# Designed miniproteins, single chains, continued (5): the designs that were tried, part 97

Each design is a single chain, and the fold is of that chain. pLDDT is the mean over its residues in the fold that is shown.

## One batch from the design tools (miniprotein)

Design m19598
Fold by ESMFold2-Fast:
Structure m19598 (fold): chain A 56 residues (1-56)
Amino acid sequence: SMGEEKTKKAVENLRKTLEEEPEAAELYLSIAIKEAQEAGDEKLLKGVEELRKEFL
């Protein structure tokens, strides 16, 4: 679905940011988690939580 594609793209873009700036990973992940929670986007939140497990 379009929603799943948008979520995958957002998670992929965040992954690239984390790979470019791993020392700032905790900050970027915290911001992304907060934004996903405020938006009520559970699929995005799950994707960001998986990135957190991978990078932290």
Scores: mean pLDDT 81

Design m19599
Fold by ESMFold2-Fast:
Structure m19599 (fold): chain A 55 residues (1-55)
Amino acid sequence: MERERYLERLRENALAAARISPTAARVALHDAKLVLSPEEAEELEREIREILAEQ
């Protein structure tokens, strides 16, 4: 439970960073990739890309 919540928070933080700037999104995504599975990292990257496209 604690680990799942931690990973969810990392993902949420990366998505929030994407709404601030592309640079912040890149840094947060890099950090998240260190702990997420490849599949989760790909999904997160896609979500970040969609947020940046809306900017």
Scores: mean pLDDT 76

Design m19601
Fold by ESMFold2-Fast:
Structure m19601 (fold): chain A 82 residues (1-82)
Amino acid sequence: PPTTVVMRVTAKPGQGDEAYAEITRLAAETPGLLDFLVNRIGPTELGVAARFEDLAAAEAFVEKVRALPSVESVEARILVAP
């Protein structure tokens, strides 16, 4: 079933702009991404909402965001069949 992910992303100090750019790039390069929104909510805080074809694609995207060098931490909520 379609899976929605809502993430709060904390960038490393001074890297909020870099994190925004890297997350936007990852979304553009992600096949099977149905909807995507990223918002700058603070100097190091980003809100991300994304909808995927399935849970595996959603989980893979969350792990890719966590692996970004500009990212300190990710709090992710996964919603199946939103």
Scores: mean pLDDT 85

Design m19602
Fold by ESMFold2-Fast:
Structure m19602 (fold): chain A 58 residues (1-58)
Amino acid sequence: MKEMEEAIREVEKATGIEISAEPTGDVEEDLRRAAEEAAKVAEEAGYYDLAEKARKAA
């Protein structure tokens, strides 16, 4: 869980894009979805290392 939060923060800091996901009512599921979105955003911005970190954390 902490690894997902850290990966999301690193992607937001590097890209300047705020990561958000539709809440499902499950904190772990919500974090996993946000980490998946962060990985996608990082790849689109060219930060492949950050994308891999986010994917591994999810």
Scores: mean pLDDT 76

Design m19603
Fold by ESMFold2-Fast:
Structure m19603 (fold): chain A 92 residues (1-92)
Amino acid sequence: MVSIEEAIGAVLRIIGYVIDAELAKTVEEAKEAAIRAARIALELARELGDEELVERAERVLREAEEAKTKEEAIEAARRALEVAMEGLRHLK
C-alpha cells in the first residue's frame, strides 16, 4: 500500500509537470510533461489498487499521448493531477 508521504510526493511531482506543460514552448514539450504526469498518476492508482482510478489514469495517459495541441496536453496533465488528488483522498 502507498504511504501518504509517497502519495503527496507523487502529487507534487505532477504539479511540477503541469507547470512544465503550461510553460512549454512547443506541443512536443507539453506532451512530454503531460505523459510524465499521467504515468505518475497511473503508478499511484495501481499502487492504491483502485480499479476505477487505474482506468481513469490509463485514459488520461492515452489523452496525453494523443494530444495534438499544447492546450490538449495541458488539459491531460491537469486531469492526471485530479486522479492523483483523488488517490490521496483514499489515504485520508
Scores: mean pLDDT 86

Design m19604
Fold by ESMFold2-Fast:
Structure m19604 (fold): chain A 70 residues (1-70)
Amino acid sequence: SDDLDRLMDDFQQQFDQIQPSLSDDDRQRHRNSISQMQDRIRNASPDEQPSVRDQVINSINGVRSQISQI
């Protein structure tokens, strides 16, 4: 949905602000993960959107947890 796409974009913008403090390898991994999540959202059917939304939120929380350890 448009709201979910916006949430993903906002998350990516926040991540981009902190990425200079990360290693090159970590930055590339997280950028790829964000791109994959955006592609999954765009390709999700209406019936799949709730499941995809939950998976994306879970992935975002996982990335936040990893960043907090750095």
Scores: mean pLDDT 70

Design m19605
Fold by ESMFold2-Fast:
Structure m19605 (fold): chain A 53 residues (1-53)
Amino acid sequence: SLAEALARAAEEVLRAGGEVLDLQAAGAPAEEIAAAIERRNAAVARLVALAEA
């Protein structure tokens, strides 16, 4: 269902966002943090696209 798809997409955003925060807190290399931000942005884009469909 759309509701289940939205819930999964939202969970992916939360997971990806948490990964960015964890890497920043750990002082990970800039390229690793950038890659995590890219994954988070991709997750947000998927959620937005699904919500706007």
Scores: mean pLDDT 88

Design m19606
Fold by ESMFold2-Fast:
Structure m19606 (fold): chain A 58 residues (1-58)
Amino acid sequence: SHSVVEKVLGLVAQGRVDEAIALLKENPEDREAVREALEGLLSIPAFRREAERVLAAL
């Protein structure tokens, strides 16, 4: 899928946090869906730091 949520999660998984934040700023209508997905990543230690950085930009 080419959804904004999937693209943001893919960027977070790659450590590309600044690109994930930029994509979110261009897609404000997807903000809540991305927030919910990122909150799920907070439970996974490998992604927690990157997820926290993107959530702080919301």
Scores: mean pLDDT 82

Design m19607
Fold by ESMFold2-Fast:
Structure m19607 (fold): chain A 70 residues (1-70)
Amino acid sequence: MEEEIIREAARRAGVSPETVRRILEARRALGVLDASLREIARAAGVSPGTVGRALRAAEEVGTELAERLR
């Protein structure tokens, strides 16, 4: 399920699945509640704009998958 979110988020954000995986890993390492887009971008080695697009895409895909399970 997580890997489906990564693949679809990567497609929507226009980045590689590896980039999305690095962003999600960086967010987890920094703590979801404490991590700013800039801190995640620094840890993942991408721009804050790329982090924002990837996280938004992952959130949208995750919500759609949760709705399909109902």
Scores: mean pLDDT 74

Design m19608
Fold by ESMFold2-Fast:
Structure m19608 (fold): chain A 58 residues (1-58)
Amino acid sequence: EEEEKLIEKFREDGEKVGRNGAATAQELGRDVPDAETMAKLGKEKGEENAKLFIEEKK
């Protein structure tokens, strides 16, 4: 229950960071993957980080 809530928060934060990061880099003229790809990678990284955080919290 609490773990699932934490995983969702990390996923949402990761997606937001990935999407915003791609947009910012593109505005600066950087060649980056599209925003959806970066958002997807952010979500996956967020979920992995949440899982590690949950295990370490024990």
Scores: mean pLDDT 74

Design m19609
Fold by ESMFold2-Fast:
Structure m19609 (fold): chain A 73 residues (1-73)
Amino acid sequence: SLEEVQKAAARFGKALVDGDLEAMIEAATELLRLLPPEQRDAFVAGMRQFGKTLGREELVDEAIARAEERLAA
């Protein structure tokens, strides 16, 4: 649902600001699970852009990679 997507996105943003990698992985995994596959690439690009704005590019890339691994399993 839109509400679940918004809540997961908010949790990802909060974890990113806090530098909490494990919380970012959990929130990103939930977000990618909620989104149709055709929308995931655009969403991942948005998460990376947000990370760049906060100077946390490497942290975002790690969280996305690990979330994608969890989703594929």
Scores: mean pLDDT 82

Design m19610
Fold by ESMFold2-Fast:
Structure m19610 (fold): chain A 74 residues (1-74)
Amino acid sequence: SMDEILAEVNEELLKLEKELLEKGASPEEVRKTLDEFTKKKIEELRKKGASEEEIEAVRTLIEIHTQELVELLK
């Protein structure tokens, strides 16, 4: 379900964000890392038969996290 997908992606994002903060990543490195995460996650979800609505919801969730973390590090 969409709720299960979003919960999983959110957990993965929080772990990735922690690693980026701990290594002292720049805003540019954060954007690049989360863009790469987005591409890989969407590819995985499509292979598993996720709907376009689910894919769009995941893209939106990752972009919100990306914007918040980039602004925090600016």
Scores: mean pLDDT 86

Design m19611
Fold by ESMFold2-Fast:
Structure m19611 (fold): chain A 92 residues (1-92)
Amino acid sequence: IEELEKKVKENPEDAKAWYELGKAYYEKGDYEKAAEYFEKAAKLGYVQAWLDLGKLYAEMGELEKAREAFEKAAKSGNEALKAAALTLLDQI
């Protein structure tokens, strides 16, 4: 985690590094930081992070936030991501 934190501090536009940091915090059980970093990654163009953010919010019971994240994934322009997001939207 320290190495990833240093990487995003040196390059705050590295969307993949923010995504990896979000996954690291998720593995630690820090869901609030995981959500923050997934959102940062997704807004920087790592659009796959919208799916992970939506799944995390659904796990937390934040169904409205989960829906918003899945809708953003569906609008990303990636056909596979859109199909996955629409399936997950139907489940919540």
Scores: mean pLDDT 78

Design m19612
Fold by ESMFold2-Fast:
Structure m19612 (fold): chain A 62 residues (1-62)
Amino acid sequence: SEEIERVGKLLAETYGEEAGKSAKEQLERANASPEVARLALEAIEKRDPELADEAAAALGAS
């Protein structure tokens, strides 16, 4: 999805290309919803560990 692509791009710009690729593959494999991808994008933009944890929890837990 477009949100997953943006997460990959921001991670690549901040932490390097491999980090962006890995995050994109993980989100696609988990069939992440646009809401989860958007939370991850917001966490990366703000460099907020709490939002990153929230996105991960939404991805893996209900």
Scores: mean pLDDT 63

Design m19613
Fold by ESMFold2-Fast:
Structure m19613 (fold): chain A 83 residues (1-83)
Amino acid sequence: EAEELIKKAEEYEKKGTKEDLLKAAEAYRQAGEIYAKKGDLDKAIEAYDRAARLYEKVGDVEKAIEAEVKAALLRMKATIDKF
Protein backbone atom coordinates (compact mmCIF):
# COMPACT_ATOMS: atom_id res chain seq x y z
CA GLU A 1 0.00 0.00 0.00
CA ALA A 2 2.90 2.39 0.56
CA GLU A 3 3.80 2.18 -3.15
CA GLU A 4 0.18 3.06 -4.03
CA LEU A 5 0.39 6.13 -1.77
CA ILE A 6 3.60 7.23 -3.52
CA LYS A 7 1.94 6.91 -6.95
CA LYS A 8 -1.11 8.91 -5.80
CA ALA A 9 1.15 11.54 -4.24
CA GLU A 10 3.10 11.87 -7.52
CA GLU A 11 -0.18 12.34 -9.43
CA TYR A 12 -1.36 15.04 -6.99
CA GLU A 13 2.04 16.76 -7.09
CA LYS A 14 1.89 16.98 -10.91
CA LYS A 15 -1.46 18.83 -10.71
CA GLY A 16 0.20 21.55 -8.63
CA THR A 17 -2.87 23.18 -6.99
CA LYS A 18 -2.65 23.99 -3.26
CA GLU A 19 -5.32 21.34 -2.54
CA ASP A 20 -3.51 18.70 -4.63
CA LEU A 21 -0.13 19.55 -3.05
CA LEU A 22 -1.68 19.08 0.41
CA LYS A 23 -3.09 15.70 -0.68
CA ALA A 24 0.33 14.76 -2.07
CA ALA A 25 2.07 15.80 1.18
CA GLU A 26 -0.37 13.74 3.25
CA ALA A 27 0.07 10.70 0.97
CA TYR A 28 3.89 10.97 1.21
CA ARG A 29 3.61 11.33 5.02
CA GLN A 30 1.45 8.18 5.24
CA ALA A 31 3.83 6.27 2.94
CA GLY A 32 6.77 7.38 5.11
CA GLU A 33 5.02 6.04 8.22
CA ILE A 34 4.34 2.67 6.53
CA TYR A 35 7.94 2.35 5.25
CA ALA A 36 9.30 3.28 8.71
CA LYS A 37 7.18 0.57 10.37
CA LYS A 38 8.46 -1.97 7.81
CA GLY A 39 12.08 -0.91 8.44
CA ASP A 40 12.51 0.55 4.94
CA LEU A 41 14.33 3.55 6.39
CA ASP A 42 15.67 4.96 3.08
CA LYS A 43 12.18 4.96 1.50
CA ALA A 44 10.65 6.37 4.68
CA ILE A 45 13.21 9.23 4.73
CA GLU A 46 12.55 10.05 1.06
CA ALA A 47 8.77 10.07 1.64
CA TYR A 48 8.99 12.32 4.72
CA ASP A 49 11.42 14.68 2.91
CA ARG A 50 8.97 15.00 0.02
CA ALA A 51 6.04 15.56 2.41
CA ALA A 52 7.99 18.28 4.26
CA ARG A 53 8.83 20.06 0.99
CA LEU A 54 5.19 20.05 -0.13
CA TYR A 55 3.88 21.23 3.24
CA GLU A 56 6.44 24.06 3.02
CA LYS A 57 5.23 25.02 -0.47
CA VAL A 58 1.61 25.33 0.72
CA GLY A 59 2.61 27.25 3.88
CA ASP A 60 1.83 24.53 6.44
CA VAL A 61 4.97 25.25 8.47
CA GLU A 62 4.02 23.09 11.47
CA LYS A 63 3.45 19.95 9.36
CA ALA A 64 6.61 20.69 7.34
CA ILE A 65 8.68 20.83 10.55
CA GLU A 66 7.03 17.63 11.83
CA ALA A 67 7.92 15.75 8.63
CA GLU A 68 11.49 17.16 8.65
CA VAL A 69 11.96 15.96 12.25
CA LYS A 70 10.67 12.48 11.33
CA ALA A 71 13.13 12.29 8.41
CA ALA A 72 16.03 13.52 10.58
CA LEU A 73 15.31 10.95 13.30
CA LEU A 74 15.15 8.14 10.71
CA ARG A 75 18.48 9.29 9.20
CA MET A 76 20.10 9.11 12.64
CA LYS A 77 18.53 5.69 13.30
CA ALA A 78 19.78 4.38 9.92
CA THR A 79 23.33 5.54 10.78
CA ILE A 80 23.27 4.00 14.30
CA ASP A 81 21.70 0.71 13.11
CA LYS A 82 24.72 0.18 10.79
CA PHE A 83 26.81 -0.37 13.93
Scores: mean pLDDT 84

Design m19615
Fold by ESMFold2-Fast:
Structure m19615 (fold): chain A 61 residues (1-61)
Amino acid sequence: SPEEEELRREAREELMKLANETVEEGEKNGWSPEELDQRLQEVTDRVSRELARRLEELRRR
């Protein structure tokens, strides 16, 4: 549906923003590549869970 496409678009934009912020913070704080990868995975998981929740709410109707 158009609403699902919009939610997916918003989630992609948020993921890109948070990923960029995470990389910048990692560079600023001297994170190891392993720490950066872990933090990026956490951000991805968080955005994916929120998208799944919103899609489920939309589909419930």
Scores: mean pLDDT 85

Design m19616
Fold by ESMFold2-Fast:
Structure m19616 (fold): chain A 64 residues (1-64)
Amino acid sequence: MELSEEERELLERLLAEARRLLAAGHTVENPGVAVDSEAERRIVERLAEELGIDVTIGELKPLP
């Protein structure tokens, strides 16, 4: 239930970006998000619930 500072920063960053896109008039119905860990997956799911949007969780981002 507690988020680390890193997880909270990631969530705030993603939330701010999604809200910015919505405010700019873009249609953000199913944004794709790549996750690197189980923790990031939990953050993305929580973010989707807070925004009230349906988020597609993609595969892990390529390192290179």
Scores: mean pLDDT 57

Design m19617
Fold by ESMFold2-Fast:
Structure m19617 (fold): chain A 92 residues (1-92)
Amino acid sequence: MSKEELLRKAIALTLAGIGALLENDPESVARVAEDLLKLGKEAIENGDYEVAEFIARQLLRLARESGDPRVREIAEEMVKLAKEAGVKVELP
């Protein structure tokens, strides 16, 4: 997958996650977080570290705004993977 395609998918998933938060749909937020983690792992494997950093930041935001322990665990896994790959994750 191209860097541009990965970034486009990450942005679309982030918007879907925000929509699910506004609708108070915790199951959709959790599903979006899982999909973002999957894309983040692919970005790291491809060396697309800018996309991996973007995904980590969006997952941290979704975890904070949802308060869902499942989303927090997913965000923590993504941040750990990004840091292990040498990616600097800047907190908002």
Scores: mean pLDDT 85

Design m19618
Fold by ESMFold2-Fast:
Structure m19618 (fold): chain A 58 residues (1-58)
Amino acid sequence: GHLSDEQLAAAREQILALAEEDPEGARIAAQVLLRDGEKLGDPRLVALGREVLAELAR
């Protein structure tokens, strides 16, 4: 199902926090969000995954 705005915000925070300890794990988590968003047809989840991946590529 679609995630709430609060769940999306929490997912973003968790992945960015993970990136401080495990950058590769954070990248994988962001890729999973993007893939799940595409599979579910959830444009907000796709956008979140893309934004987090872009931030992690710095």
Scores: mean pLDDT 80

Design m19619
Fold by ESMFold2-Fast:
Structure m19619 (fold): chain A 55 residues (1-55)
Amino acid sequence: ASPVEIAVARAELEELKKKYGLSDEEVEEILALVEQGRIAEARARIHELVAKRKA
């Protein structure tokens, strides 16, 4: 992933952490996927965690 993509993902994760109460461990897991270029997997993981918090 590009530095811009990593920065955007970090900003999005911080917003989700504040809004949905994601843990630091969940944020780091998703950020690691973004850093590895696994953007689709990172997006799927965010979707799963947000859906669980909304339910």
Scores: mean pLDDT 77

Design m19620
Fold by ESMFold2-Fast:
Structure m19620 (fold): chain A 61 residues (1-61)
Amino acid sequence: SAFVKELRDRGIKVLSESELREAAKELGISLATLKRLAEQMGIDPKKLTVEDLEKIFSMIA
């Protein structure tokens, strides 16, 4: 994903609330849905990493 590459290029490791909102928009889902998906995977949404986000993208794509 171009979005995931941009996060890595910025040196982002853990996503902020703002970055989670951007990720949800890129996926075409709500922020609440993204947080629920993370929780379903056993991931704390407040500690969601770029690597975790890639896993979510691969499951939805």
Scores: mean pLDDT 80

Design m19621
Fold by ESMFold2-Fast:
Structure m19621 (fold): chain A 60 residues (1-60)
Amino acid sequence: SMDEILEEIRRRLEEAGLPEELVEQAVTMARGMLEAGVPLETVESAVENFIEQEKLRRKR
C-alpha cells in the first residue's frame, strides 16, 4: 500500500540522519508524486538522490 511505501521511505530518510523537518518534506513530496501517478521507481530515485545530497553535507 502507499502508506507502507511512505513508511519505508521515512525509515530510509531517518537512517540517513536527516532533520525531522526535511524528513517530513521529503515524505510529503513522495506522497504527492505517488498520488500524481509518478512511477514508484522514479519516486525512489528522487528520494535516493535527496539522501545522497544530504550525505555529502555531512562530510565537513
Scores: mean pLDDT 81

Design m19622
Fold by ESMFold2-Fast:
Structure m19622 (fold): chain A 68 residues (1-68)
Amino acid sequence: AEAAAGARGQAARDTVLKKADEVIKENPEELKKAGTYQNIGDKIGQLKKEGKSNLDIAAYAVAATKAG
């Protein structure tokens, strides 16, 4: 059970990291501008209001943190 849970968690993490890398490659300049944690919080709030998936929000947060 622990091994299966770990595998599922790793797959989800890999998906988020892959999407985050793509976001960085596609929008490096915008992520640099949003790299202030205050701006990242605002953007995440907007994405949540828009009904974006948890995956998209997590990918953006990781991308912005790495790029900023």
Scores: mean pLDDT 68

Design m19623
Fold by ESMFold2-Fast:
Order: C-alpha cells, then structure tokens, then sequence
Structure m19623 (fold): chain A 73 residues (1-73)
C-alpha cells in the first residue's frame, strides 16, 4: 500500500525534516481513508496528530484524539 511504502521510506530516511514530511503524508492518507469525517474534522484531527508527533501534546489534545477514535467505532 502507499502508506506502507511511505512508512518504509521514513524508517530508512536519515534526515529528520524529511522523516517528518513522510509522517505528515502518512497521517493525511490515513485520515483520507476514513469516510465518516467531515473535511473540517479531518483537518482538525490531522493538526492534533501533527502536534502529538512534534511532542507538543497535553491532556486536552489526547482527550480530543481519544474522542475521535471512539466516535469512528
């Protein structure tokens, strides 16, 4: 899959800036594959995941991510 190919590329990538770009693309593709989210919800969820990946998370961000995950099941 495209996501798996990007994951393999990211694991082999020595440049941390390029690795971050690959992670962002993987997250975007994962969100695009979920038809239950509105475009606004996809953008918010992507932003929350990017903040989490950057190490800029707090209890509110984690709670929002958990609530979206629960809603999609």
Amino acid sequence: SRIEALREEGLAEPDPARRRELVEEILRLELEENPLLTPEERELLLRLHLLRAAGRTDEAIEARLAAYAERLE
Scores: mean pLDDT 64

Design m19624
Fold by ESMFold2-Fast:
Structure m19624 (fold): chain A 103 residues (1-103)
Amino acid sequence: DREADLAAARRVSDFVDQLLEALENLEPFQVVDSGDDEKRKEEVIKKAKESGGPVIDATLPSSAPVTDEQFQENVEKLKESIEKLNKELGLNVSVALYLDASS
């Protein structure tokens, strides 16, 4: 069904756009690690979670105080979220940047 394939492609595009927006919102946090903007950091994380659903929570390894264990948990959640989306959308997408950091 061409309409179903087209709808799937649009959902992928929307997902990528949402993920990129969430990542752009997270980059300022990495720049302002110990700054006076901790509350803003929490607010942007909350908004990212609202816009991107479960994937956004997994993409926050550097946005809060993180231990190696918490970082690994965030990477595992990201992998699970990507696997779920790949299964639902019929894609094979991976976040290599975060996966390499987990080795």
Scores: mean pLDDT 46

Design m19625
Fold by ESMFold2-Fast:
Structure m19625 (fold): chain A 115 residues (1-115)
Amino acid sequence: MKERMLELAEEFLRLAEEAIRLLLASPDPELRELARELEEKVKRFKEALEKFKKDESYVPELLAEAEEILRLLAEAVALARERGDEELAARLLAILKRMSELLNEMRRLYEEMQA
């Protein structure tokens, strides 16, 4: 169970870093600002992930940081659409959907760890 949680968290992190790269490539300064906010949340997620590797009681912290990343990514999708960058919005939405699936699987594994 812990190994599966690590695999999901690492895939989640990879997708978050992909979203940050897409946002940083944008000429829009507000989209780049959201990328910087995402970088800060990803740093906190990495810190929570390192704590989790040593102690599984840190899963709630890991899940909370993941939820904040998804919230900011949803804001980035909405802003990209507002700015007329439909290609960026579609790419970010695909990442958001996959990350949401990963977070839901992580939540299910956490519930199983408590049983």
Scores: mean pLDDT 88

Design m19626
Fold by ESMFold2-Fast:
Structure m19626 (fold): chain A 91 residues (1-91)
Amino acid sequence: GKEAAELALKGGVLAVQSGSKEGVILGTAGALSAIGALFDYEYGASDKEVGETAKSGAEVAKEGARLGGSEEGVRLGEEGIRKGKEAAEKG
């Protein structure tokens, strides 16, 4: 959960840094979802719940990075999706 949320946040930040309108909008949405997942983690939510929220945030961040042309943001988003899915499936 936590690692997936951190990857989603990094991907979202790179999507915002792309400077495209879509990258800023979707990168911000993905980053906010990732921040929510990190807060849930700190306040004792299950790794499954954190992983599911982080996966959703990473999917949005990846799309923002793709539209913004940030290859690194896309890679981080893909890793966040994989780790979030793994955490969601384990719990």
Scores: mean pLDDT 84

Design m19628
Fold by ESMFold2-Fast:
Structure m19628 (fold): chain A 55 residues (1-55)
Amino acid sequence: SIEELEQEFVELAAGLPPEERQRLTNQLQAAVDAGDVEGVRQIVEQARQLVQQLQ
C-alpha cells in the first residue's frame, strides 16, 4: 500500500544527505497526491539505491 511505501521511504530517507532527502520527499509527495502507486514504488527504490551507494 502507499502507506507502507511511505513508511519505508521515511526510514531510507534518514540515511540520505539533506539535499537528496528534500528532493525525493518532494517527488514522493507529488506521487502520493496523484495516487501514483508505481511512481511511489520507483521513488522508494531510488532512495534504496542511493542509500546503498552512499554507505
Scores: mean pLDDT 82

Design m19629
Fold by ESMFold2-Fast:
Structure m19629 (fold): chain A 64 residues (1-64)
Amino acid sequence: SLAERHLRVARAHIEQARLYLAAGDTELAQQYLELARRHVRLARELGAPEEEVERLLREIDALE
């Protein structure tokens, strides 16, 4: 579904942000986390499971 595609993109962006944080590039990491957050919100609007949405938003918040 389109919601699943947005969740996959969000997870990919979170993983990329983790790599940038490990490399010390906090600015680029924050840009990827912002993009991930937008994709999670779009997935929520499209009916993604709320538990998965909340989990990803908590993960993003923990990295910011």
Scores: mean pLDDT 89

Design m19630
Fold by ESMFold2-Fast:
Structure m19630 (fold): chain A 70 residues (1-70)
Amino acid sequence: SPWQAELDRTLAELERIADEMKDEKVRERVRQGIAAIRASTASPLEKLIDAGALLLSAVTFQIAEKKEAE
């Protein structure tokens, strides 16, 4: 499935972003989101939509952290 390959790439990018996050609570929240998507029985496309929404949130928090880091 082309959606499975995109999902795998999106989840890998999410893990990379989580590893770069300095706020432990936000990092843990992103990791919990990744785990929930991986454990879901939804279709690859539905999981990709959920992963895309989580990615937008994670990137937004990462940008905020960089602004606050002095």
Scores: mean pLDDT 84

Design m19631
Fold by ESMFold2-Fast:
Structure m19631 (fold): chain A 118 residues (1-118)
Amino acid sequence: VESIIERLLELAERLAGLVESPEAREYALKAIEALKKKNLKEAQEYRAKAAEARTSLSELPVLGLIQAAIYLQQGNLEEALELVKATIKLLKALNDPRYEEVIEELEKIAKELEKLLE
């Protein structure tokens, strides 16, 4: 699970770099850093601030991956999987070539989470 969390946070960090709102991007990166330190309370606080500072639908995927990582650190694998799958659908709906590699890696993570729930 820790390996999946690490990879998920790397993808969230890549998506944060594509966030247009500087304030939302800063808070998203702070939430990711808090998760790397296993500080769930700080991660939740910064994720909420990133959501509040959000200016477009294209910023929702990074918030989704941060929340999925929070669920994984809490041991909520089923909720994390559902949110990863929802984020994949949203990224595909945005139809942006910059997301292709992120989508491929998230699909691999989703498959690994499905196996852990067997």
Scores: mean pLDDT 84

Design m19632
Fold by ESMFold2-Fast:
Structure m19632 (fold): chain A 76 residues (1-76)
Amino acid sequence: SMADLAAEGAVLLAEADEETVERLMERAGLSEEERAGVRRILDARRGRSAAGFGEGAAETLERALARIAETARAEA
């Protein structure tokens, strides 16, 4: 499901370095808005900022995370 793919993407973001995440976002073809959302999650998870999660933002981020996971799978 999309939620399962988004969960995989979130794990990848937690464990991968920033260069790897940036490469995956580029290959997944994320929009500027989606990239900004992903960077907010990275900063929040790494203790660099507090993240506010609105419903619309959560939807955009889930979609972006799912695309990152799919891109990683395609390169496996």
Scores: mean pLDDT 70

Design m19633
Fold by ESMFold2-Fast:
Structure m19633 (fold): chain A 60 residues (1-60)
Amino acid sequence: MKKKAIAKRDFPATDPRLLSLKKGDEVEILEEVSPALVKVRNLKTGEEGLAPRDLLEIIE
């Protein structure tokens, strides 16, 4: 079952592998890449990228 999460704060990506997020953005967790990084899809934009795990509050 795919998990959903919400961004706890704004995250401006500085690397093209990372996904920029705004506080309150809903994302789907696609893959856990490492303990610190998850691959997510932004449910508003459909964009995919890596985000810090600590940024996300899991809601499912």
Scores: mean pLDDT 79

Design m19634
Fold by ESMFold2-Fast:
Structure m19634 (fold): chain A 101 residues (1-101)
Amino acid sequence: EKILLDLAEDYVKKNPDDARAWAALGNKYFSEGNYDEAKTYFEKALSLDPNNAGAWTNLGQVYFQQGNYSQSQGYFTRSLSLDPNNVVSRNNLDLTRRKLE
């Protein structure tokens, strides 16, 4: 558990311009339920590569888990504008719309 997270953090320190590494670190924090850290790392990944549809999807999922359905809707919409076939964003966008009713 702890060892894998420490290795991911060490990797991004050595490779700070690797957008995929920041996104992978965000995914690890998201899976651990640490949504604030996950948000920070996905935002870092997107600052380096704003065309990463998967990172937009993951940021949307973070906001959804925090109950911010309006913001999550925007991020899933952004992901779908970059990758219209992203099933995760499409399904989660439907869920966020139902929460906003």
Scores: mean pLDDT 83

Design m19635
Fold by ESMFold2-Fast:
Structure m19635 (fold): chain A 62 residues (1-62)
Amino acid sequence: MKEEAKEEIRKTLEAAVRNGEAAEAAGLSSPEDRSLIAQGRGARNTPDEKIETSAESLVSNL
């Protein structure tokens, strides 16, 4: 697959995962990851980086 397609899927997956709809598909520990996202107001990278990593793993399987 092209990187362009992977990037598009990753962005879409990140949005869905943040809503919790694709949390299981992304392999997230849903309750804990959502908690970190909510606390991410003061944290710079933690919540986003965790979501990004999960989405990236999902995309690499495509």
Scores: mean pLDDT 53

